# Designed miniproteins, single chains, continued (5), part 69

Each design is a single chain, and the fold is of that chain. pLDDT is the mean over its residues in the fold that is shown.

## One batch from the design tools (miniprotein)

Design m18389
Fold by ESMFold2-Fast:
Structure m18389 (fold): chain A 71 residues (1-71)
Amino acid sequence: MIDEDELVRALADMLLAVALNSKEKNEKFTVTDADGTTFEVELKIENGVKYAKATATRGDRTVTVERKVKL
């Protein structure tokens, strides 16, 4: 159970890593995995800082991860 929440978080972290490595300035998208996990990803650049936020939802579980990188 806790292990499954950590798995969802790890997937969200991987998605954020991909998003942070993109050169896009502003991007927002939603992806639904084959197992029913929904990811909402938002990328934003503001004042020389790149913000990436991903929310992963599976059943009754929701995990949000945010990353900030100074450009």
Scores: mean pLDDT 69

Design m18390
Fold by ESMFold2-Fast:
Structure m18390 (fold): chain A 68 residues (1-68)
Amino acid sequence: MERLRKLLRKLGFSDEAIEQLIKILSPEEQRELEKDVEEIIKRNASVSKVIGTILRHIGDALDREFRE
């Protein structure tokens, strides 16, 4: 969780946006997002790729929540 917060902050996300993401995502989903974002950054992929990955994880989490 704290590593994900630091990673997103380095990418220019506000603390408010980061806290909202944490509230939507389960700890398991947060870990998966952290890994995906870190891998994208290591490969020097575009910021739009990072944002797309974040939105996909949020969408999956919301779909899970609403299906329950």
Scores: mean pLDDT 73

Design m18391
Fold by ESMFold2-Fast:
Structure m18391 (fold): chain A 70 residues (1-70)
Amino acid sequence: SLNEAVEELLSKEDEILEAVKSLESEEDKERFLEVFEGLLEKILKNPELSPELAEKLKALYERLKKAAEE
């Protein structure tokens, strides 16, 4: 299900954050965030997505933006 896929993605949060931090290029960081944002918008519009998971995904995106600034 979508909820199970999102839970699996969220279980990889630390790995995703470290991957973003490991990017040396500002352009690569911006491209990553653009792709993630596009996917996030589509997922958040899906009525199957639980509100709790929607909030966790939004929180992850905010953390990814912050990690990209470091």
Scores: mean pLDDT 83

Design m18392
Fold by ESMFold2-Fast:
Structure m18392 (fold): chain A 68 residues (1-68)
Amino acid sequence: MTPEEREARLADAERMGDAIVRLARERGLSEEQIAALEARLVAHMRGQGIPDAEIDALVARIRERLAA
């Protein structure tokens, strides 16, 4: 994919990650529900051709925010 397409897909993934954190906090999602949403986001990012390093960084950021 082009660099521009990759940036757009990364931005979309970051927005999805923010939504997971917000839903978890506002709706009181269980750890199992959070893990399921995270797994879906990871699968989506891999399907979009996002590099594993970027996926790992976003997942770490989500987990850091949820542990706060």
Scores: mean pLDDT 81

Design m18393
Fold by ESMFold2-Fast:
Structure m18393 (fold): chain A 87 residues (1-87)
Amino acid sequence: MEERAREIDKRYEELKKKGGSKEEYIELLKEAYEVRLEQLEEQKEEYIKNNKTVMMDGKPVDPEEAYKIYVEKLKEELERKIEEIKK
């Protein structure tokens, strides 16, 4: 997971140095999104296995419910960033 995120960061720096297209940046952003989804899923499973709750706005929330909220926010963030790049 961490290694894959670092690989994406390296590719981003390479695109910056060589001059990447908007399409290349969008594709890399989508890959970063997939890595974050995998991290959230792993975290969710770990919290469930250890019978832990996620603290959100000062209250405990079930890991599955928290995961759904985070995934929805990530999707909205991805769509917003793609729109910004397309401009």
Scores: mean pLDDT 78

Design m18394
Fold by ESMFold2-Fast:
Structure m18394 (fold): chain A 64 residues (1-64)
Amino acid sequence: DERVLRILRAIAALGGRASQRELAEAAGVSQSTISRAVKAGYLRRVDGLLVPSAKGLEFASAAA
């Protein structure tokens, strides 16, 4: 839960899109943790970059 929020805040700070490696560095988590967030539906892959999904945006908004 806390890691997912950290990831979503980090991608927002990066302008709403980032590579898996860049997002992992910015959020202070492993790339495996980023991959789990994608599998859980909080992030989606678009043109080789990660962006927040509708589920991710809703979760981040509700947690603010």
Scores: mean pLDDT 81

Design m18395
Fold by ESMFold2-Fast:
Structure m18395 (fold): chain A 70 residues (1-70)
Amino acid sequence: SSLEKELAKLEMLKLLFKIAYDSDLWMGDIFLSQGNTDAAQKQYQVAADLQQRIDEIDKQISQLRSQIQS
């Protein structure tokens, strides 16, 4: 169904954003270990934005799952 296709697309997008999130946190930690606090803060800010996007996708996934089961 179109709803199942949209669900699969959102789950894939969430996975991609989570990979980017984990990478940005890891890079932030590396910059901190090098004493580059400015670069670390920028990476953590990007990770925080990605987490917000992941949370919004999770809400959309939950809504679609409810519609599919109805």
Scores: mean pLDDT 89

Design m18396
Fold by ESMFold2-Fast:
Structure m18396 (fold): chain A 74 residues (1-74)
Amino acid sequence: HMEELEREIDRALATIAGYLLAKEFVRQGKLTEEQARALVDAFAEHPSLDDMLKAIKEAEKAQTGEEALKIAQK
């Protein structure tokens, strides 16, 4: 059960990281607030934590908000 709890905590932290990235893209003018929510929702659709974290890292390297959204939706 402890391993499951640790994975839940890690997924919660990954979710927070996704929100922070989306907020930063809005601050930079790369995304609207509506697009930022779509980005967060796309990250949350990844069934595995590893895939979610990989998507967040790749999206962080994106030059445009549109590119970040496409990466998150994979």
Scores: mean pLDDT 80

Design m18397
Fold by ESMFold2-Fast:
Structure m18397 (fold): chain A 86 residues (1-86)
Amino acid sequence: TIKEAIEGLERVKKAAEEGDGEKALEETEKLIEYLKKKYEEGIDPEFVRGSMQALGLIKKAIEQGDLEGAVEGARQAIKDLQAYEA
């Protein structure tokens, strides 16, 4: 779950860095749906809730055309998740 979340965030970051706001939004929405399903399956609800909050902020940045903010948000979320991995 954490590995898949990091991989999803890396895809969001790459799309935003390439200036592809449509792809960045698509990857962000896919990751939100993935985490929502994991929450429904009883995966660590605090981890999922925090990740979904971060993704909500990233999505808002993309929707406002702030792709630099989306890249920074994804970078920070990746660092936070990497620190949580064993």
Scores: mean pLDDT 79

Design m18398
Fold by ESMFold2-Fast:
Structure m18398 (fold): chain A 67 residues (1-67)
Amino acid sequence: SSAAREQVIAYLTDVLQTVAKVPPERARAVAESLVASDEEDQLASLEATLGPEEAERVLRRVREILE
């Protein structure tokens, strides 16, 4: 749903700011790009940005929001 999608974007925006230290304005744009990507591209991008441990945690949370 559009509501679940916005929750995922908000969550990813927060994670990018707090964990990856991305500036607020850029974090939202990156989060929107991630949500538009397929699962393999999402994992690769998150691993490159956050590291594998944090990327796995973030993707698990994203799946919970979308379920």
Scores: mean pLDDT 81

Design m18399
Fold by ESMFold2-Fast:
Formats: sequence, C-alpha cells, structure tokens
Structure m18399 (fold): chain A 80 residues (1-80)
Amino acid sequence: SKLEEIKKSIKKQIDEGIPVLKEVKKVEDELAELFKETVYLIIENSNSVDEFLEKLKELFEKVIDGDLESIKKMKEELKK
C-alpha cells in the first residue's frame, strides 16, 4: 500500500540521517538512538497518513525543545 511504502521510505531516510546528525551537530548517542527508536514506533503503530504525520510533528517539536524526558514518555506510550 502507499502507506507501507511511505513508512519504509521514512525509516530509510532516518537510518541515513542519524550518522550525519551525529557528525555535523555532535548529537549525543543517547538522543540519536532515542529519536530513531521513537520514529520506528510511530511508523509501526500509525494506521493512517494523518496519524503518522501528527505523531512525527509531535516528536520533532520535542526534539527542537531538547526535552529528553518528553521524548522518553512518548516512546513508552507508543509501546502500548
């Protein structure tokens, strides 16, 4: 389906992007892995394109704010 193709494409882009972020921004390994794991859970648990985009936007807002605790909480909620 189109949604499955989008999910696979985004996952690939995240895998390719994380090394660049670590190199360019000196991002901590914990933050980079936490971001990747949370994106993967959003990809796996989203049932529509709208839900997927909403959850990604929420995650990016937390990353911009540097709120590690909020990202960890989001990850735990997505495991349900």
Scores: mean pLDDT 76

Design m18400
Fold by ESMFold2-Fast:
Structure m18400 (fold): chain A 97 residues (1-97)
Amino acid sequence: SEQEKAKKKIEERIKNFEKVLEQLKRAKKKLEELQAEKPDPELEKFIGLIDELIEAAEKAKENNDEILLAYLSGLGEFLIEQIKELLKKLGLTPPEE
């Protein structure tokens, strides 16, 4: 049924977003460790953005907002890439082989 298809789409988006959220949580921990050792306003900004995204994600899941979950997943992936670029500029993360 169309309702069952809609439920499966929501479930898949939630599962995919869980992977992004786990990456963001790991990134946040790394940024917090770096901020403690070498304070930087850009690190603080990214930590704040991750916190806001996690809060928005929890609310979107509670409301089963498929569109917002898809949007936040994409935004989370973008944020992870921006964090990688920041870490490279700071010389704090070795490049991938």
Scores: mean pLDDT 78

Design m18401
Fold by ESMFold2-Fast:
Structure m18401 (fold): chain A 85 residues (1-85)
Amino acid sequence: ASLEELEKLINEILKEVEPLAEELKATEKDVQKAAEILAEKIIEILKEKLPNLTKPQQLVAKAIILELKNPGEAREEAEALVAEA
């Protein structure tokens, strides 16, 4: 099911982002700035993985990218992509 495929994708992203998250925790005191740096890295990782993802994973990845680029503003479009997945 798409949920198991989604969990696998999320775990892979978290594992790749963990070193940057640990560095930011030690060096960056501005939580908003740290969140923006992490969001940019997640978008980069998702874009690189996109051609090798399953169709449901691609739809969810696109939804995550939209939400991270435009928090709250692209919610309806992101929800539609997840519903299609």
Scores: mean pLDDT 73

Design m18402
Fold by ESMFold2-Fast:
Structure m18402 (fold): chain A 70 residues (1-70)
Amino acid sequence: GPRFTSQPTRVEDSPFPDWQHVTAEFPVTVPDMVVSNEEALSSTTRKVTETRHDDLRVGDTVEVSLVQRK
């Protein structure tokens, strides 16, 4: 199936100099997946990417940008 990949975010391009951008891969479990920036994964890691792609299919992998405080 088609693959959706977010462009990697470099630390130099970050609007938050005290935070680093990291990428994480998540398998698509449902069609038309939405990824929200409101989800906190830990005390130091937060989703800051909001993405929706209508061509996503179950079995595809989505790469998302996260912001992690050092």
Scores: mean pLDDT 45

Design m18403
Fold by ESMFold2-Fast:
Structure m18403 (fold): chain A 82 residues (1-82)
Amino acid sequence: MREFALKLAEEEGIPKSKVTELLRKMEEAGIPVTRPRIILGLLMLKLGYSIDEIVETLKRIQEGESLSDLMLQLVLQLQEQQ
């Protein structure tokens, strides 16, 4: 998963240090490091969210918030910034 996250971050222009910290914080918080959660986290980093905000968002997904709905909202926000 780390290689996937670093590759995607390079493509999106996200600093590798932020990606490494995000992955560490996810593991420390007991959040499963899966491809959809990595994509969501990196998209949030791209939009300027803090690592702590991203971790809180991923915890909310575990509590019943839709991962797909959150990803759609973030993609729309990214399109508005471009």
Scores: mean pLDDT 75

Design m18404
Fold by ESMFold2-Fast:
Structure m18404 (fold): chain A 75 residues (1-75)
Amino acid sequence: GGVTVEDVRAFWDWLIERMPSHADELRERQREVLERMRGKSPEEIQRLFLESLREYHRRYDPEGAAVTEFELAPP
């Protein structure tokens, strides 16, 4: 199966724990991403998640988390 909205929430929660100095900003981004996913198909949820990972990579992940390696790898 693809990525679910619950998987996206869990990933962002994990990220927030790793970056407590950015927690408030990341929680707001998490809410925005999850709101965009409301009423979307599983395929669209996965596509939106990948887009959010691309934005996250440029802004918050200079060390290159494991998940961003998966995002950068072609399917």
Scores: mean pLDDT 68

Design m18405
Fold by ESMFold2-Fast:
Structure m18405 (fold): chain A 91 residues (1-91)
Amino acid sequence: MTEDTLDKISSLINEMAPSISQLEPDVRARIQAHLVKAVSSLQNGDYDSAIEHLQKAKDTASQSPNKKASEAIVKGLDEMIDIIEEAKKKQ
């Protein structure tokens, strides 16, 4: 993985943080757990596992009744997945 990819992912996580904070505690904890696993997978060069964890975070966010926060998080997660898929193609 390149430093540029990690910087973009960190930026998106920071942009999603206010929306994540508006979710129910259990949903928030599950999303945060998947984000931690995704970042760990990226640091190890495992792009496929990173994408899988981001997809699980996206599914979890979509279960929230807070549609505004959920939609913002899903958008951010989709942008992260696109960035990782692009990085994988250049690998």
Scores: mean pLDDT 83

Design m18406
Fold by ESMFold2-Fast:
Structure m18406 (fold): chain A 85 residues (1-85)
Amino acid sequence: SEWDQALQQAQRLLDRVDRRRLRVLTSPVGGNPEIAEQLNKLLKKVNEMLDRIENRDLDGLRKAMAEVEKELEELDKLVEQYLKS
């Protein structure tokens, strides 16, 4: 079903977020204020996505997944820029 496909996509996205969160919390990059702020923004969007899953809101879940993906891409960009410095 469309819901089952979206739920699988959300689970993969959560796994990606967890790996990024762990890296930020366990490495020097977590000391950077911009990276810390971006992680907090990402986690707020993850909570919104989880609310959509709990409410079984397919359209809301798709929108929330896109927002989580955008914040994750911004986090990855900031981490890459920090590591190149």
Scores: mean pLDDT 87

Design m18407
Fold by ESMFold2-Fast:
Structure m18407 (fold): chain A 99 residues (1-99)
Amino acid sequence: MEEELEKELEEALKNKDWLRVAELILEAAERENTPAARSAALVARITLALPEASPEQVHTAVVALREGVPLAEAAEIAGVPLLPAAQQAAVRAALEAAR
């Protein structure tokens, strides 16, 4: 990892700024072409798309999406609002990359 990214991640974690943590994880994941990085990117994109969702709701949505549940049904299962169309496209792309 680049030293600047690691330092920013440590500060975001210390401040419990989970949206900033998600942004930094997404940036780091885009630099690495591994299954773990693609999975982290998917979680980060869903977290950024649903800033009012709890970590548990994001986890439920990610699990449903990985099991092949459509975006609208996954949102209902997790108890979160349906993503705007532009963010749905980004989440679908991240989901396909994580396969």
Scores: mean pLDDT 70

Design m18408
Fold by ESMFold2-Fast:
Structure m18408 (fold): chain A 93 residues (1-93)
Amino acid sequence: SKAEVTVGDLKVTIEAPDAETLVVKVEDLKDPSLVGEVTLPVEVGASGFVQVGDKTVAFVVEAVDAEEVTVRVVVTDLKTGRTEVAVATVKKV
């Protein structure tokens, strides 16, 4: 199962390869050499962080139900201090 969300110039891909694991990948759409990856447990309150270029991306698992996991994505631009928020839902295995 896989979900994809775009936040500004960043593409965030969330995959659930098994019942206990989320793999979050971040790619800068303006510079494909700038990538980040973090692994999160399928657990409410689990959090992770990557830096991609001049941006930080924080992830928090907000909800886990029988079929889906909801992840909040918070992108902060380190040069401007601006923050953008998106929510992605991925199907469990």
Scores: mean pLDDT 82

Design m18409
Fold by ESMFold2-Fast:
Structure m18409 (fold): chain A 71 residues (1-71)
Amino acid sequence: LVEKAIEAIRKAAEKLQKKYPEKKEEIKNMAEIAIKRIEENPELTLDILKAMASQEGLAGELGKEALKILE
């Protein structure tokens, strides 16, 4: 699950960077923070992704896209 979730976040970030090229660095930083949180708390992987998806803006879009890829 952890490996698939990290891969899903990376793919979601790539899609978002393509959609918002002016925010490429911000999206990269958000993805790195999310990956670090999952690596530090692997048992909370789905909870972390769901919490992210519930946020507004770029963080919410990243979380929703990652969950969509993960399923």
Scores: mean pLDDT 81

Design m18410
Fold by ESMFold2-Fast:
Structure m18410 (fold): chain A 85 residues (1-85)
Amino acid sequence: EEEREARREHIREGLRKYFKDLNLTDEQIEELAEEVAERTPGFSKEELDEIIRLAKQIVDRHKAKTFEEVRKAVLTAVDFVRSRR
């Protein structure tokens, strides 16, 4: 529980920092952080940072503007990082 909460908080901070230009609501950021935390048990902060970095690259490349597009980019990054473990 404490480990999952720490991952959720780290992801939340990363989303706020790297996706500031996309005007995501606090509710959307929290929803996405929770979903990523559920999908990343045991991930290190370094792996979580890699997820945010890759998601940002996907968002920028595809010129994503909606929350759903951002969510798909983030989940794609989660799957990619998981495949490298």
Scores: mean pLDDT 81

Design m18411
Fold by ESMFold2-Fast:
Structure m18411 (fold): chain A 98 residues (1-98)
Amino acid sequence: SVELTEEQEEELARRVGIARARMLGEVVGRPEVGEEAIKLLEDNTEENKKKAYELLKELHEEYEALPLSEEERQAFADRLIAEQEAIVEEFLRRLEEE
């Protein structure tokens, strides 16, 4: 088992947030908003994190409003989960190698 420091947990959350912003921006057809959220998360200030999470909330609400089938929603959810799991696995793998 790998024990994460508070700083490592914050970095992992930031990386997951970046992937979520990219994927939500793409699926709702507003990649520019996803890119803005990514830029805010990369700048890594408390104020910019708050702004990024507000944009992520807006993108999520737009995703929920899309006229998607159950199959399309499940496919996107599966892809999002797989991307997040890959980020977590890569992050933990790098910690174990050092």
Scores: mean pLDDT 83

Design m18412
Fold by ESMFold2-Fast:
Structure m18412 (fold): chain A 84 residues (1-84)
Amino acid sequence: MQPTATVSPSSITVPKGGSATLTVTSSEKITRTEVLDKQGKVVASADGSNTVTIKDVTESGGYSVQATTDKGKAYSQQVTVTVT
């Protein structure tokens, strides 16, 4: 089967310098989760977990999640993070 990745929530509001926690769901076993900014830079990662936390969020923007599974890599839809 092709691995899939879905991220929840699709939008989240955090205070400046706060943390955003994302839950990733995949059809396959997740071995690593990475959060990418608009430039494709990895800003957060978690090994062997379906949750990943972006810390010290200072700017509103879009993020995407790359999940590495035992069957290959999958990319999620974009998450909108709003800083208050």
Scores: mean pLDDT 80

Design m18413
Fold by ESMFold2-Fast:
Structure m18413 (fold): chain A 94 residues (1-94)
Amino acid sequence: MTYTITLKDKDEAEAIVKAAQEFGKKTGARITVTYSSPEEYTLTLTFDFVLGENIKLEVSLEVKGNKIIATIRVIDEVTGKVLAESTAEVERSD
């Protein structure tokens, strides 16, 4: 399974990369991240396992003070249960 997100902010991209790495550690999934330039960071997350039917992958970004927090969730759309979750934080570089 593949998820793609395009970002214009480097620190937001780094937060998602860290969250994806933590997700891989927790679930055993192999996460591959590819950056594309010149003006945008396109991240492609590839999962080496099949998520079942009616599975939702959710990626969210939140800013709290000087920190950017990225959260990755895998949700069963039928039951609404969170099957796996990871969160990572980065500080703003500006």
Scores: mean pLDDT 72

Design m18414
Fold by ESMFold2-Fast:
Structure m18414 (fold): chain A 66 residues (1-66)
Amino acid sequence: DHAAVLEGRRALVERDFAREIANLEKRYQEAKDAGDEEAYQHWKTELDRARAAGESALARIDAELA
């Protein structure tokens, strides 16, 4: 039943990851559209960091499921 627990965890991580990225993308785009270069760079860095973290988390679960 460990696989069922990991599958459930993966689904939650994937959903949370998608929501976080969507929210960060909105902030990044808003800063870019406003011409706020400092805010744009900040949100770009946060978005890149969140993507890397989410991808790593999913990859670790996928490796354990394999």
Scores: mean pLDDT 85

Design m18415
Fold by ESMFold2-Fast:
Structure m18415 (fold): chain A 56 residues (1-56)
Amino acid sequence: RLTPEGFQRLIDTLRSTPLSQAEADDLIARVDLLLQMGIISPAEAETLKAAIAAAT
């Protein structure tokens, strides 16, 4: 399960790491899977997707 600290570190990493479109697409698919499994909230999924889009 993703901890609040782990989630924030992931967001910070995404904000500092440039992503290719293919890497962004893979990460978005993984975020959707985590949301479907109930590992992250819808709000956390939206934040991750926004960070991925900003890194692309």
Scores: mean pLDDT 77

Design m18416
Fold by ESMFold2-Fast:
Structure m18416 (fold): chain A 68 residues (1-68)
Amino acid sequence: SNLLELRRQRLIQEIQQALKSPHLSETLRQQLQAQLEVLKNPNATADDLLQADILLGVADLEIAVKKV
């Protein structure tokens, strides 16, 4: 329980940081915003956290590639 809550809070912070990037596509921005709303619910499931983690990884990769 405590581990899931700690990961949920960290994912919220990491998604908020990713959303500040101008290099994020509109599609990924919308998907991250939707997932952020899911994570703001304290009853977010382990599956919700996994989906957020995968999506954040894709977003971080897109941001890194577009920094040229």
Scores: mean pLDDT 85

Design m18417
Fold by ESMFold2-Fast:
Structure m18417 (fold): chain A 75 residues (1-75)
Amino acid sequence: DAVGRFEEEKAIALDRSQPASKRAAALRNLFSLLGDLPAELHPEALATFREIAEDPSAPAAQRALAASILALAEG
């Protein structure tokens, strides 16, 4: 269930109480799952990456990674 797994990884990536390494792993898992999501959910998925990239509380490396994923997905 790619949709259910995407929601679980999204919750971890956006959870400020999680260690930076766990949030980074969740972000990479979200990107891996993007190809398995139905096309109608792609705008919502891209909005999730944008939320992470624009989150001032997220580590700079995590924001940069999310921005890179957005650039690749937009391409």
Scores: mean pLDDT 79

Design m18418
Fold by ESMFold2-Fast:
Order: sequence, then C-alpha cells, then structure tokens
Structure m18418 (fold): chain A 72 residues (1-72)
Amino acid sequence: MNTLLEFEFDPNKEVDYEAVRALAASYGGSAARSRHDPSVVYVLVPAERAEALTAAMETEFGGRLVGRGPFS
C-alpha cells in the first residue's frame, strides 16, 4: 500500500528538487512540488519505505515531515 508524505523545506535555502525526485524514486516513490507552496513537496511512496525515505529526506535535504496519510 502506498502512503502520501508531505515535506517542508527551508524557503531561504536552495534545494535541488531534481535530486529530491531522484531520492524519492530510489525508494520506489514519486515526488511533486506543491502548486500552492513551492517549499512543500509531496511524495507518494510504498508504506514500508516511508520511514527510511523520511530519514533520508531530513539528512540529505533538510526536509521536515509535516504530514502523512494513506493513499487510496
């Protein structure tokens, strides 16, 4: 089952969003930037990989997990 993760990045820092997408893809997920807030990224990922991806996002890009929900 997939889960939807919402990450918030520091808007005053330069973030390589292509690298963010590549990291999500390495966990079997897909990432998209919010249409309303460019500092927010949504990632759809298999639920079993969600915690590992969250730790990687925080470590590599400073992404903070602000939301998690089921995707159906």
Scores: mean pLDDT 80

Design m18419
Fold by ESMFold2-Fast:
Structure m18419 (fold): chain A 100 residues (1-100)
Amino acid sequence: KEIEELEKEIEELKRELERLRAELEQTDDPAERARLTERIAYLTTKGSLLLLKLAELKGTAPISLEEALAFIEKQIEELEKLGLDGVAAAVRRAVEEFLA
């Protein structure tokens, strides 16, 4: 089913995102920071939308829409801690558009 595929993709994105965030914290090169920031933005947005889709498909299953949104907000806060305020705003906008 689609649920199992979404859960797998979300877990893969979480691992990749953790790796990229760690790499961003270790680099001072502006060009490399820009590349990492772009990739983090893409994966965070994609992961957030997949998590919302998972909540929608599961209905009464272990993840609710409220829980999914709380997790996404935590990811946005982590981006803000890294100084990626523009990326955080873009993710929040994508989530708002998904919910409209």
Scores: mean pLDDT 73

Design m18420
Fold by ESMFold2-Fast:
Structure m18420 (fold): chain A 66 residues (1-66)
Amino acid sequence: GEAEELIARARAAHARRQELLAQDIADAALYTGQLLRAIGDMVDALLRASRVDPEAAARIAEILAA
């Protein structure tokens, strides 16, 4: 009957919405992880630079204290 077809369509639409929501959450989590890793890499690069130049070490300390 028409009611059974509408119910089946509604279930399919709900399943699709759940899949899209799960993907959006996964994409947001991945982006956050990538951003945190980029910040870590930047800090590591600045700390490495401080081993070559003592004035760079002082500047890095100012940036990290801000």
Scores: mean pLDDT 75

Design m18421
Fold by ESMFold2-Fast:
Structure m18421 (fold): chain A 84 residues (1-84)
Amino acid sequence: MEELKETAEELLKLAYELEDTDPEAAELLRQAAVLLLNATELPEEVQEKVKELALKAAEYALKGDLEKAQELLDKAQELINKAQ
């Protein structure tokens, strides 16, 4: 879906900008973007939940809470795996 792809592209752009300054946050933002792209072929309810988790993970990564960001990304991945 257009909205998930647009959000993923924005996260990838932000990750690119942060790559030299905060490579750990950049990697988590790239993971969030990949999860959003993987969710595009899944039911809308799953897409909505994955988007919510991915955006929260991005916020925590930007705040420096890398552990919380990874937990949210792991939850999003579990939802994708369960929905496949």
Scores: mean pLDDT 84

Design m18422
Fold by ESMFold2-Fast:
Structure m18422 (fold): chain A 80 residues (1-80)
Amino acid sequence: KKPPLLILTGEDIAALKEHLTPEQLARIARVVAKALQEGKSIEEILEEVRNYLKSLGLTDEQIEAAVEFARRVVEKQEAL
């Protein structure tokens, strides 16, 4: 009943491709999938993604937009 990461594929990933390479997107997906399998909360997963994106030298605006988008999807799923 938890939202699958596959909901963030397709058009969502396409929007991020304008700012990130396919290799970077694949790495982010692996980090998120691993954290989810470890039973981490979505907030913890988003924090790991944020830290990873910072290590790549992305701007704070790009990182914040990606995290805010993912957070919106999660909150929309849980909002009723």
Scores: mean pLDDT 62

Design m18423
Fold by ESMFold2-Fast:
Structure m18423 (fold): chain A 60 residues (1-60)
Amino acid sequence: NEKNIENLKESIKLYEDAKAHLEARLAQETDPARKAVIQERIKQYEQSIETLKQEIKKLE
């Protein structure tokens, strides 16, 4: 269980870093179509992070 929890936490960090990078890109983007794509990817990472957090709760 400990090993699985650590692996899930590492995955969360990777998704949080990816999300932060996309948020920085979104702030610089002027094209509405590209903004929409970036926003959707951010939302997907947010959902993935939440799912992983729920998995950790089940293991704790």
Scores: mean pLDDT 85

Design m18424
Fold by ESMFold2-Fast:
Formats: C-alpha cells, sequence, structure tokens
Structure m18424 (fold): chain A 60 residues (1-60)
C-alpha cells in the first residue's frame, strides 16, 4: 500500500522528528529501501521508522 508523502511528513512531526530525519525516511521509503536501511540513514531505530509508517497509514 502506498502512503502519501503528506501523511509521512505529518507523522514525522507528530513523533518529534527533525525535517532532515523525516526527509530521509520519505526518500528511503520511495526508493523501496528496507526499514533497517531507512533507520540507519535517518539515525533512528527500526521501531521509530515502523511507528512513523503506521501513524502515516492511519493519517492517510
Amino acid sequence: RRISTAALVAAGRALGLSAAQTAAIVAGHEEGRSLREIAERAGVSVGTVSALLRRAAALD
């Protein structure tokens, strides 16, 4: 299922992530990267990426 970029940005703000961390997660998700690779690039835990994606799906 595709999650909108607007929902990903809103979820990132709700979780207290920086604009740079949120942008890295959005880019990694659009590239089809694994949750682990997205987490390493954004400097957050895999659980944080998973929580952001679940929150974005609920907002979408």
Scores: mean pLDDT 78

